# Designed miniproteins, single chains, continued (2), part 32

Each design is a single chain, and the fold is of that chain. pLDDT is the mean over its residues in the fold that is shown.

## One batch from the design tools (miniprotein)

Design m5149
Fold by ESMFold2-Fast:
Structure m5149 (fold): chain A 85 residues (1-85)
Amino acid sequence: SGKKKYEEALEKFVEAAKEFNELYLQVEDEEVHEKLEELKKKATEYYNEGLELKEKGDYEEAAKKIEEATKILEEAIKLAKEALK
């Protein structure tokens, strides 16, 4: 069901957000930090779109927006990990 896809997408988003927040606090490079903030903003925009769609009952489209937010956070996580090597 669409609700189940949304719940699964949201769980992955929460996991990615936790990892991002832990890494974000460790990054001292100002240029990397600025890029992480830009990616966080983009992810938040998709997350908010997903929430609006979920409230309208469009769980399938909501799941897709949350998945896009998660992909952006995963990109940010990779960038943060590279900066911490």
Scores: mean pLDDT 89

Design m5150
Fold by ESMFold2-Fast:
Structure m5150 (fold): chain A 62 residues (1-62)
Amino acid sequence: SMADEIIERIEKASTEQSKSGKKITLDEAVRDLVRAVMLVIAKRKGLSPEEAEKLADEIVEK
C-alpha cells in the first residue's frame, strides 16, 4: 500500500538524522516514494501493471 512506502521513507529519513551527511540514502528513499506514488496513480487510472511500471521508470529516471 501507499502507506507502507511512506513509512519506509520516514524510517530512512530518521536514520539520516542519526547518521549525519548521507544524502544518497535520503535520495534513494525519495526515489522509492516517487516510484510508489506514480505506480498507484497509474493503476488507479486503469493502466496495466506493465505500463504503470514503464511510466514510473520514466519519471524516476528523468
Scores: mean pLDDT 64

Design m5151
Fold by ESMFold2-Fast:
Structure m5151 (fold): chain A 94 residues (1-94)
Amino acid sequence: SDKDKARELAEHYLSNAEISYTVGDLPMSGALHAFILALKYNDQETIEKTKALAAEAPAPSPEDLELAKRLLDLYNLPESYRETVARLIAAARS
């Protein structure tokens, strides 16, 4: 049920992909939150959808890359996703 609930929650966040907010002092969006949940629960379909959104995003700034590292550290996720997370941060700000 946890994987099913995570999928429902990810679908909810993707339906609001462009809505931006904060988690503590860090930037967040529907798309970014969906990506984080998808990584945690190994939801490949949502990972692919959010990566596609990141590919359409503007190039991340150095500040976006630093914020991405802080978000990945907060959620205990691999730094290999830093570029994708930074692009999703940039998209939410544009």
Scores: mean pLDDT 81

Design m5152
Fold by ESMFold2-Fast:
Structure m5152 (fold): chain A 65 residues (1-65)
Amino acid sequence: SKMLEFREKVEEIIAEMLDGGDLEEAKKRLEELVKEYLEPEEQEKMLKDIDELIERIKEAKKKAE
């Protein structure tokens, strides 16, 4: 499934960010995935979800402080 594959790759990048990966590089890779898998109209929704996920990761890192 295209959607399942997309989600799987997103989860992988999130795991890398939680392990101390670079958030800017992760954002670039997520944007590339969105462009590869989705039409422009669908990209808007996914980009919002990605922004929310990045904020959640930042919050999780603060809690692990």
Scores: mean pLDDT 76

Design m5153
Fold by ESMFold2-Fast:
Structure m5153 (fold): chain A 90 residues (1-90)
Amino acid sequence: PVEPSRTVEIPEEEFETLRDLTIMVMRKRGWVTDEEVEEIRNAKTIAEANRLVKRVMDRAGENLSGMEDVVAYAELDPELRAEIEAFLNE
């Protein structure tokens, strides 16, 4: 059982936080280069950022399913972001 993907409008400030969080995780895992980080930072909308993240994941040969769960939870509640970051550090 899978839920349909939800479309959420993210304010610019929240979007920047999610973008930086995603970049941090990808850099820690060595999936992304500095040039690719700049491309993601240049994205203004979540849709553009998602396209770039998927391209980076495809290049790294990784699957987005785990990352999409992390991003989706971060969109729900700022408090959950801290728990997700702690989980990722494990």
Scores: mean pLDDT 58

Design m5154
Fold by ESMFold2-Fast:
Structure m5154 (fold): chain A 118 residues (1-118)
Amino acid sequence: SSEYERIKEEAEKRLTEVLDKLGVPENTKKRIVEIVTAMIDNLRDEGFSPEQIEEIVNSLIDKFEELATKYKEGKITLDEAKAEMRAFIAELLADHPEAAGAVEGHAEAMLTLLEQSL
């Protein structure tokens, strides 16, 4: 398999484990995986290397787990989670501001789906 296919498979596995731990329904898990897959495809189209994409995706999944856990525990609002995620992505992609908006849009969509399920 290509490195991009491996990254997608590993991202799906990590996301599924996180979402199962959070008690997210199967249909919502599938939609969140589709969002991350689209994000990987967009980063590839922007010319990011497999190594860069893997680093971005893993960092994003870790931050998503942190914020989703806090949201489920009632420690943070959805708007606060989205604001913190946007700030995180802006720092993560400081050298690639052209990609930040698209990644922020994908991450915000993932968090919005949690509101419907948690």
Scores: mean pLDDT 87

Design m5155
Fold by ESMFold2-Fast:
Structure m5155 (fold): chain A 63 residues (1-63)
Amino acid sequence: SAEEREERLEKIMREVLKLSPEEIEQIRSMDPVSRARRLVELVAADKDSPMRGFVQEEATVVR
C-alpha cells in the first residue's frame, strides 16, 4: 500500500541519508515524486561529492 511505501521511504531517509527527524517530516510534506527524486539525487551526489574524501579520511583515522 501507499502508506507502507511511505514508511519504507522514511526509513531510507533516516538510515541512508541520515536526515534529522525534522527534515524528514518536512520532506514528507512534499509529494512522493519530488521527495523520491531528491533522495535519489542526494544518494547519487554522495558517490562523486567531496564527501567521498570524508569517508576515506575517517577510514584512515579509524585504522
Scores: mean pLDDT 61

Design m5156
Fold by ESMFold2-Fast:
Structure m5156 (fold): chain A 61 residues (1-61)
Amino acid sequence: MVSREELWAEVDRALRDMALAIAKEIVKNNKSEETVKEAIEWLRKQGASEEDIKELEEFAK
């Protein structure tokens, strides 16, 4: 049986993936410089990696 720690780690990965998808959706609907900065800062608060932040920044171009 999977440990609670392993289950939470998988949930955290799913939540981070969902957070990136939400940030991309926000940027897709409003590409203003302010919205992009807010989305990046929000992703950082969710514990996103630098790779995830770079992906969002590239998506915003």
Scores: mean pLDDT 77

Design m5157
Fold by ESMFold2-Fast:
Structure m5157 (fold): chain A 58 residues (1-58)
Amino acid sequence: MKAHELSNQISKELYQQGYSLQSVVSAGNAALTAAENGNSDEQSRQIALDAAKQTEQK
């Protein structure tokens, strides 16, 4: 999957789960960066989810 497509998909999923806008943006950026650095779709999703959870805890 292209980095932008993956980022958009993850952002939509987190928004549907009730994450804040800040967490959704953080996760989207993390997924985009991870995918551009050659991480797999699965790895990029995990990195994005971890970023969202870290942002929500603040």
Scores: mean pLDDT 79

Design m5158
Fold by ESMFold2-Fast:
Structure m5158 (fold): chain A 55 residues (1-55)
Amino acid sequence: SMREKEIEAITEASLRAKAEVDALRAAHPDMPREEFLKYALELTRKILEELSKKL
């Protein structure tokens, strides 16, 4: 069903967002909170944009 495909796509996007944000912190452990949040938000925003185009 379309809802099952939607849930699957959202789940994959959520896992990818977590992995990308975790990787950002691992690569830059001393990055200040404000800077980290800006980059994490941009990564999440790009993933949401890709998800929006897929759905």
Scores: mean pLDDT 85

Design m5159
Fold by ESMFold2-Fast:
Structure m5159 (fold): chain A 60 residues (1-60)
Amino acid sequence: MEEQLKKKQERLQKKNRESSKELGKGLIELAKKEGEKSPSKKEREEIIKKAEREAEKLIK
């Protein structure tokens, strides 16, 4: 029973992390759209990288 409860808890935690990752992914997608308005593709990539760092902080 203990082992079954641990597996269920691990699945719930995995699902919660998936939700957090989805939110982070949404931030990255928004950054991509904002980056598309920028005059430079390189600046767009920098915006995306910043969004990725923010998404990583959300997961932590």
Scores: mean pLDDT 70

Design m5161
Fold by ESMFold2-Fast:
Structure m5161 (fold): chain A 112 residues (1-112)
Amino acid sequence: ASATVSPRELVVKEGEKATITATVSGVDPSEVRGAAWALTTPDGRSRLLVYGGGERAPGAPDRFSASVSGNTVTLTIENVKPEDSGVYTVVALREDGGEAVATSEPALLKVE
């Protein structure tokens, strides 16, 4: 299985909405039950944003949300802030227990 992220690079202005999607291929859509989205900032720090069926990680801003629809997993960032700049990755999950189906290539978000 593989996950293809789109867009791979996104430039948005502060206050805009950003959407990053990943399409999981090589599996039945019924096998994609959740996703874990992580951000690595330019200083090299990584943090979990949302996981499982859309639960927000502790300390993640409420501006972050995620959804799963068929074999597509989507991260939405409302009212983007400069601190949201960095590299986003997603792991598509079979169950909320954390079994990985596929991991995406990185997506770069730059906030102007």
Scores: mean pLDDT 79

Design m5162
Fold by ESMFold2-Fast:
Structure m5162 (fold): chain A 81 residues (1-81)
Amino acid sequence: MSKEELEREVDAAVIELRLAVLKTVLKNNPKKTDVEEARKLLEKAKEELEKLVKEGKLTEEEAKRIKELIKEVEELIEKVE
């Protein structure tokens, strides 16, 4: 792999990992402050996704997985409100 391709894959994996951790936290009786921070992190993840898609740095499969995780996190936030 080129350095650019490896960095791209790492960036995608880091977003997926952050969203997966956030999903786990939100499933485990989150505090109000955890929910407020989760909303901020979710908005940041959406911005990062849009930027990476615009720059052509995500495969369709990677973008689909990240979008599905974003939806799952949004649904969990709505359930605790």
Scores: mean pLDDT 80

Design m5163
Fold by ESMFold2-Fast:
Structure m5163 (fold): chain A 55 residues (1-55)
Amino acid sequence: MKPLLSVEEVKEWIEKKYEELRKTMSPQEAAKKLFEEISKDPALAYSFLKYLIEN
C-alpha cells in the first residue's frame, strides 16, 4: 500500500496540477479548483495539512 505523500511530493503535485489548470482558466479559478480537488481526496488533504505544519 502506498504511504502518504511526502512534503516534496505534495509540493510537486500542487505545482503540476496548478500549471495544468492554468492552461484552461484564470489564476483565481485554477487556485479554487485546486483546493476543491485537495478537499475531495482525504489523503491529499491530510498530506497538504502536514506540509503546511512542517513549513
Scores: mean pLDDT 70

Design m5164
Fold by ESMFold2-Fast:
Structure m5164 (fold): chain A 55 residues (1-55)
Amino acid sequence: SGEIEKLEEERKKLIKELQKLWNQDKSDKEVQERIKEITYRLGRIQAKLRRLRNK
């Protein structure tokens, strides 16, 4: 319905992807890089959600 809902859906999708990657070979450089990218993006989304909820 709003930007908050869109960000929450994106966050849930990224968390599911992160969980799937966590079950793969964690020593694989590509798996590690994907985990890092998703974790960074999740942090950005969380920061945006906090800003929107506090207005």
Scores: mean pLDDT 79

Design m5165
Fold by ESMFold2-Fast:
Structure m5165 (fold): chain A 82 residues (1-82)
Amino acid sequence: MERALELMRRADELALEAARAFKEGDYDKAIELLEEAARLLEEAARVAEEAGDRELAEEARRAAERVRELARKVEEEKAKAE
C-alpha cells in the first residue's frame, strides 16, 4: 500500500515538473517527464492490485491515462510550434 502511494507521489512531482517545462516551451522535457510519470502510475496500479486494493489500482490507472493524454496534447503543441 505505502509503496503504491509513494509511486503516485513521485508521479505527481514529475507532472508538476512537466508543467513547468511546458510553460517554458521545453516540450521534449515535458513529454519525457509525463511519460515517466505514467510509468510510475502503472507500477503503482500493479502494486496496489497485488496488495488487494482495487480502488487504488483503478485510481492509479486512470491517473496514468490522464497523464498519457496530456503527453499527447504536448506532442500536438510541439508539432504546431515546429
Scores: mean pLDDT 85

Design m5166
Fold by ESMFold2-Fast:
Structure m5166 (fold): chain A 103 residues (1-103)
Amino acid sequence: SPYDEIREKVKKTFEELKEEVKDDPEAQAAIETLEDAMLALLREMERRKVPVELVREFAEGAIKVAKEQFERYKAGEITPEEFLSLALNRLAELFAEVLARAA
């Protein structure tokens, strides 16, 4: 399924991020929470029958956000809590944009 391929790419990306912070339980917990939220939004889009191309755009945008905030965390610019908060806020905006385009 194209939706399964998108979910697999997301899971693989978050596995790589968690490996980079394997000795940081707080950062790992923040990344896992973000992964769970992203996967829940992907399931909701599939349930709503959002076109696969829009779901793919959402996943690519969300992965970019996660990686950009993760680099800020690694640079010491933000905490794990700030990483999670900033990423979740942007994820919610991207989700709303996709739902508006799918309507």
Scores: mean pLDDT 89

Design m5167
Fold by ESMFold2-Fast:
Structure m5167 (fold): chain A 78 residues (1-78)
Amino acid sequence: MSPEEAAEEARRAAEEAVRAAEEAKTPEARLHADAAAGLALIAAGVAKARPEAAAGMAEVARRAAELAREAAETGKPA
């Protein structure tokens, strides 16, 4: 995976995390999902700014998106 491909993957994961947070139906679920989405957004930003870290940050963003989905569904930290 190239750094550019990794940065794009991280960006897409961050978009998924934000959408998951928007779908949260309770304030508690929204708070936990927003925290995970924030992590995904930070990871996507780092991936774009630092090519040497892009692949690792794409992995972090993907995991954060999964946590955001779980938090939105359960109302608990994943």
Scores: mean pLDDT 82

Design m5168
Fold by ESMFold2-Fast:
Structure m5168 (fold): chain A 84 residues (1-84)
Amino acid sequence: EAWNNLGAAYNNQGKFDEAIKAYNKALELKPDFAEAWNNLGNAYNSQWKFKEAIKAYDKALELKPDFAEALDNRALALKLLREL
């Protein structure tokens, strides 16, 4: 969780590239970390990388199908991707 917390800190500072690197480190250590996959998706959304965001949310939902935040954020990313 240390890498996931570091990623959240970078994301809050608008340092999305550093956040993504930290979340990827968290997922290297714990690939079944649904919250880290959701947070990775959020960082990609903040960079308008909606396809990457959707893939990350899909991983979170594979691990936790009732993950309401990931469902909502995935729907938003899909809507924004279609409006491009």
Scores: mean pLDDT 85

Design m5169
Fold by ESMFold2-Fast:
Structure m5169 (fold): chain A 92 residues (1-92)
Amino acid sequence: SDLGLQFALNALELTKEEGGKISVSSEGDRVTLTLEGLSPTSITGLALQGIGLSLDGVEVEVKIEGDTLTITIGGLSEDQVAQVLAKAAELS
């Protein structure tokens, strides 16, 4: 999903901009982003975006645990998974 890919990349960039911590894992066509140290406003904004994408049929799940935001995105191609992993490595 191009929308899911863009959401992942935007979430990673925002976390870096706010000086947060990024962890990413992949399983098949799915990536899981674990983002720490985001502002409450950014957590709320990303959660609302993820919910909107999920309602439009994009495979996105968002979970909030304290100051940790977990985003799981499915339906990605191998190239899209590689792009997310490469971006996370660049920003870490």
Scores: mean pLDDT 88

Design m5170
Fold by ESMFold2-Fast:
Structure m5170 (fold): chain A 95 residues (1-95)
Amino acid sequence: MEIKIKKATIFATEDRLVVLVEAENAPGKMVGEKVAEILRKLGYTVERIVELSDDKALVVARLPEGITPEQAARDVAEALKKELGAEVEIRVIRR
């Protein structure tokens, strides 16, 4: 059974990637766990999954060494679009 998400917002920083997911047809926690699995397959270390509401979850992961925030955001966005059919918004935070 394919899990669909309505929208994902990716926040990429120098050392962390944060994915905010809004569920279409599944509980937010379940969608958050699915996003965490995708991130782990891409080589990211998932630090935390936070259930924000019944339909929203936040997934925090650490960037692998040598990957830029821009590249990380693009690679993760492409994986989420391919596996979950998500509308994906990317925000790169540089400070």
Scores: mean pLDDT 80

Design m5171
Fold by ESMFold2-Fast:
Structure m5171 (fold): chain A 85 residues (1-85)
Amino acid sequence: SRAAELEELAAAAIAAAEAVVEAEREPLRKYAEENNLELVEVDARSLEEVEEAHRYVLENQDVIALWSVTTLRQAVELAKRKALA
């Protein structure tokens, strides 16, 4: 089934994206420590949580954020909705 093949490809793409995000964790942690920044790990699962996390980062100049794949997917959805408004 084409649908099953697309689901398998989507799952593989999500897993690959999660691996890339995880690989960024240690470099960002070291960068934060070297520059006296706070590393915040964001796992937002709703549009409201993305907006709250984005506001927190904007209001706190000494913060650097690691965004989960779930957060990035929600941020893309939020951006699409705002662009259509």
Scores: mean pLDDT 79

Design m5172
Fold by ESMFold2-Fast:
Structure m5172 (fold): chain A 69 residues (1-69)
Amino acid sequence: SMMEKLKEAEEIAKEAEREAARLAVQGRYDEAADVLFRAAKEIEPLDPELAKKLRESAERLRELAQQQR
């Protein structure tokens, strides 16, 4: 059902956000962004709006990585 797909997408997103946060506190912003981009691609067919939000978060992390260089 649509509701089950949204719940699955939310659980994948939460796990990816936890992993990305762990990497980000270590200054590993490129790796953190990659985690969120990968999760966004995975959940896009389940919840395209949540996928868009993950991509936006990943882009912000990528910008932080570029500022460190």
Scores: mean pLDDT 88

Design m5173
Fold by ESMFold2-Fast:
Structure m5173 (fold): chain A 80 residues (1-80)
Amino acid sequence: GKLEELLEKLLEDTKKEVEELLKEGKLEEALLVAEIGRGLLLIVLGVAKLIGDEELAKFAEKLIEELDKLIAEVEELLKK
């Protein structure tokens, strides 16, 4: 549906911005952008659970998992 398409676009736009910031060596800004995207997806997940939309909730959880992997990679770079 249109909402799932919008959320996929949010994920792709977030990933692109994070990748551009990482190329510039702006690790803290890259982490912040990824965390903002994750926070927006958490709001969608919360609403989906509240209204009983299990399909939307599972979709949001999948997108959150992809951002969690990206966040972990950025955090690893920050610890070096």
Scores: mean pLDDT 87

Design m5174
Fold by ESMFold2-Fast:
Structure m5174 (fold): chain A 74 residues (1-74)
Amino acid sequence: SMMDKISELRKEFAKRVKEILEKGIEEGLSEEEMKKRVDEEVARFAEENPEMPQDVIDFLRALAHAEVERLAKE
């Protein structure tokens, strides 16, 4: 179903975001630089999955940005 597909895509996106954040921390990237890399991945993910609803894409972006902000405060 579409809902099952969305759940799978959310998990795949979460793995990609974790890789970006881990690499960003290793490279000493700023919060804004990490958010930029997240936005680039969101754009790529949306292009690869045009069937995905825009509100789901927006939600995934917001979650990833919140995670960057959380890490920047630690």
Scores: mean pLDDT 81

Design m5175
Fold by ESMFold2-Fast:
Structure m5175 (fold): chain A 80 residues (1-80)
Amino acid sequence: LSEELQQEITEAMALISLGVTKLMSSKHKSISSEEAETFAKLIRKLVSQGLTDTAKEIAEIVLSLEMSEEDKKRIEEALE
């Protein structure tokens, strides 16, 4: 559990770094459906481990990126 949680946090931090880099770009602020699904899985794992505040922070960063309405809903539902 602790080992899995540590790895999950590390993966989430790497994806946040990628998301922040894309957000800072003046030209490209979008993510693919595959990327959105990966973010949704990480958010769900964080919520299941009780890290709801961290999951919300990650979701806010991801939702600042351009994506389809279906992908946005997928991220939002991951917090529930």
Scores: mean pLDDT 69

Design m5176
Fold by ESMFold2-Fast:
Structure m5176 (fold): chain A 89 residues (1-89)
Amino acid sequence: MKEEGLKLLEEADKAAQAGNFDEAEKKVEEAARKFREAGDEVSEAKALAALYRLQAMKAKKEGAPEEEIAALEARYRELAARAEALEAA
């Protein structure tokens, strides 16, 4: 489960670099679900942070309102901070 989630995150990063944000989001969502099923709160929070970051990047390229992009970026930062807090034992 955890290794499959990590592989999905790697695939999502490659998809995002290629500009395939929809595919990247789908892979990140599946990774988050697998980490959740495995009880890995740190990796789940990181995957959810990556999801909102990808949504913000896609929204920016698609010309979404600045307020919507800012909201997605704020959510990304919240989840990234949570993941770091969970790692800092």
Scores: mean pLDDT 81

Design m5177
Fold by ESMFold2-Fast:
Order: structure tokens, then C-alpha cells, then sequence
Structure m5177 (fold): chain A 82 residues (1-82)
């Protein structure tokens, strides 16, 4: 289910296995769209220094949840890298 894929993505993210983290977060996203999944996708792209992709996913997170403080802060940080 989406929660199982989200959990696996988080485990791989903590292990710095970013390609695997992306794979599992994208699998979670196909089952259920959520601000948390979009924020985590943005965080992975940011770690990979793919700042434009990180910005895109943080903006998607904020479209679903405009009050997501993590996505707001991470979006501002990613924009400063461009």
C-alpha cells in the first residue's frame, strides 16, 4: 500500500540511497497523492542537487497543503541554490 512504499522510501532516504528513495516515493505517489510524499520527493532531489526538480515537488506539496512549514522552508532553500 502507499504507507508501505512511503516507509521504504524514508528508510532508503536515511541510508542516502536516493535513487531507491525516489523509486519508492514515486510508487507511493501512484497509489495516493499527498503533500508528505511530494515533500519527500523534493527532499531527495535537493540531496541530489537537482534543485529545479526539488522546487517542482515542494510547490506540488504546497498546492495540496499551503500550511506545510517543511515544504515552505525547503522551497525557499532550494530557490536560493539557483
Amino acid sequence: DALSYLSLGLVYYEQKKYDLALEYFKKALKIKESAEIYTNLGKVYYKQKKYEEAIEYYEKALKLDPNNEEAKKNLEEAKKKL
Scores: mean pLDDT 90

Design m5178
Fold by ESMFold2-Fast:
Structure m5178 (fold): chain A 68 residues (1-68)
Amino acid sequence: MKLEVTLTFPDETVARVAARELAEYARSLGAKDIEVRVEGNTATIRLEAPSEEVAEEIKRYAEKVAAQ
């Protein structure tokens, strides 16, 4: 299942750290083809999740990271 998540942060440093953290978390859940793009304070992560349940967990984690 292909998933794209776009998150906006207070600054570019936070965006880069959060994007890396999210990518590592997704990989730990079995996600493949992980592509991370950071443009200013916006981070976009594209990946292939092994299941819908994993995709939903990744989205939930992304929302928590964006709330920090």
Scores: mean pLDDT 81

Design m5179
Fold by ESMFold2-Fast:
Structure m5179 (fold): chain A 70 residues (1-70)
Amino acid sequence: GKNKSLGDLLEAVAETSDLNEEVKEKLKEAGKAFKAGDVEKGIEYLKKAAELSENESAKEGLEDAVKELE
């Protein structure tokens, strides 16, 4: 389902070398929340990941994902 696909995407993004460790940790937390069906908590972690991201492309992608989920 949508939550599984999003969780898989977040896992893939967390594996890139272009992200700092704090962002990767928030993406893992978001992925776990979405796979558990806790959409509100997942969105909260995605917002934190976007805020902490120093990569403009990653930040924009995370902000777009939050907008799509809301």
Scores: mean pLDDT 74

Design m5180
Fold by ESMFold2-Fast:
Formats: structure tokens, sequence, C-alpha cells
Structure m5180 (fold): chain A 52 residues (1-52)
């Protein structure tokens, strides 16, 4: 199962196993890739989608 992210402009997303790191203007925050609600509520992404 692959999680697809649509980042906001200027955001970099890095997926590393059990963590997703979002960086914007030198600030970084980590998320559980299975916690889609936290990702969708964050200012770092516009959409989160599960792909087969």
Amino acid sequence: MTIEYEPRPGVTLEVDGDTVTATLDGQSETFDPRDLEALKASPFVTRVRLAP
C-alpha cells in the first residue's frame, strides 16, 4: 500500500518507513504515515490519498 501526498507549494515531504517528515521554510514536523487525519489537518499538505 502506497500513500500519496499532495504538498502545498514550498513544502518538501520525505517518507521513511514509519515516518513522514514535512519541511517548510526550514521548519520540520514528523507524522505517522498511517495517521492521515493529522496529515490532512496540517498546513503542509492539501490532499492525502491511499494508492493500491
Scores: mean pLDDT 67

Design m5181
Fold by ESMFold2-Fast:
Structure m5181 (fold): chain A 103 residues (1-103)
Amino acid sequence: MAATVEVLELSAPEKVKVGEDITVTAKVRNTGEGKVTVRLQLIDADGTVLASKTVEVEPGEEATITLTFKAKRPGTYSAVVTATDDDGNTTSSAAKRIEVEEP
């Protein structure tokens, strides 16, 4: 399968404490011929989207998306990056778990 987008990197802390900042960075490359939409989300243990950032990536372009959120509650969070083509198909995704502990 010719991938239209490659997730080159998804960086997130493995473990943080409540009151610390969670910084998530995703680096993607569009290897296809069409424009893609890349979404980076931080999701809490209940599945609630705490923060989200979206960028459009043109063919042959690379993009870096950074998202920062101050942890307010303990639990297992998830950082999720998803790339969607112009037809609405998901071409790439990656996820990392983040443990948030009490201070």
Scores: mean pLDDT 79

Design m5182
Fold by ESMFold2-Fast:
Structure m5182 (fold): chain A 94 residues (1-94)
Amino acid sequence: SIEELKEELEKKYREVLAEIRRALAAGDFATARALAEEFFKYVEKVIKETKDKELIELALNYLDRLAVALGFGDAALAAEATRRVHEIEELAKS
């Protein structure tokens, strides 16, 4: 099931990233923010429900990549994404 969770996480990341990039290209920052927050909540759930270190590390790597993508759209989105990533990284340490 950990391998299935890793595959699901990768698919979710790739789908959300594609949707965010489309929203940013259209200047739809509200949709990009909503999609990013959905993914952040998904990662928080993964961290809370699993103790698999490799899966947690993979999820945190996807958060960093997503935050970078948001930064190409808007400074406010970049700042919000950075704050959310830090909150989730702290959650992963506990």
Scores: mean pLDDT 83

Design m5183
Fold by ESMFold2-Fast:
Structure m5183 (fold): chain A 59 residues (1-59)
Amino acid sequence: EKEKIIEDLLSGDKEKIKEAIERLKKLPVDEVEEIIAKVIDELEKEGRLEEFRKAVEEV
């Protein structure tokens, strides 16, 4: 579900981020881009964008 994917991407947990990315690959490209844009916007507002990038690199 869309909300769960966003939550998992925002969790900072390497395993949850990996699972969320796998689920994103099964969605239409339009929806994937919208979800990623929303996640990045929320992370920027919270000052957590750097944490997210580090977690994604480790996946």
Scores: mean pLDDT 76

Design m5184
Fold by ESMFold2-Fast:
Structure m5184 (fold): chain A 87 residues (1-87)
Amino acid sequence: NKALEAARLALEAGVLAVKSAETIEQINKGIAAALQGIGAIFDAENLPQTPEEVIREDVIGAAEAALEGSNSEEAKKLAEEAIELAR
């Protein structure tokens, strides 16, 4: 279940982005990433009802938001891994 694995990594990246945030802007970006990751997990668990393309877009969006909001190398690595698994 690569979609679910990717979605979980995107959520974890978002959570770590919040934990490593030094500014309100970074906190907001990390929260947005975590919420998108939660949505991606929900959609991935509803396969095959949710189109794989929608899940891929949700995961990539969440991971990109985590990259923008993060001071953490760990969060960036998890986001990059989520994007690779989603592709």
Scores: mean pLDDT 75

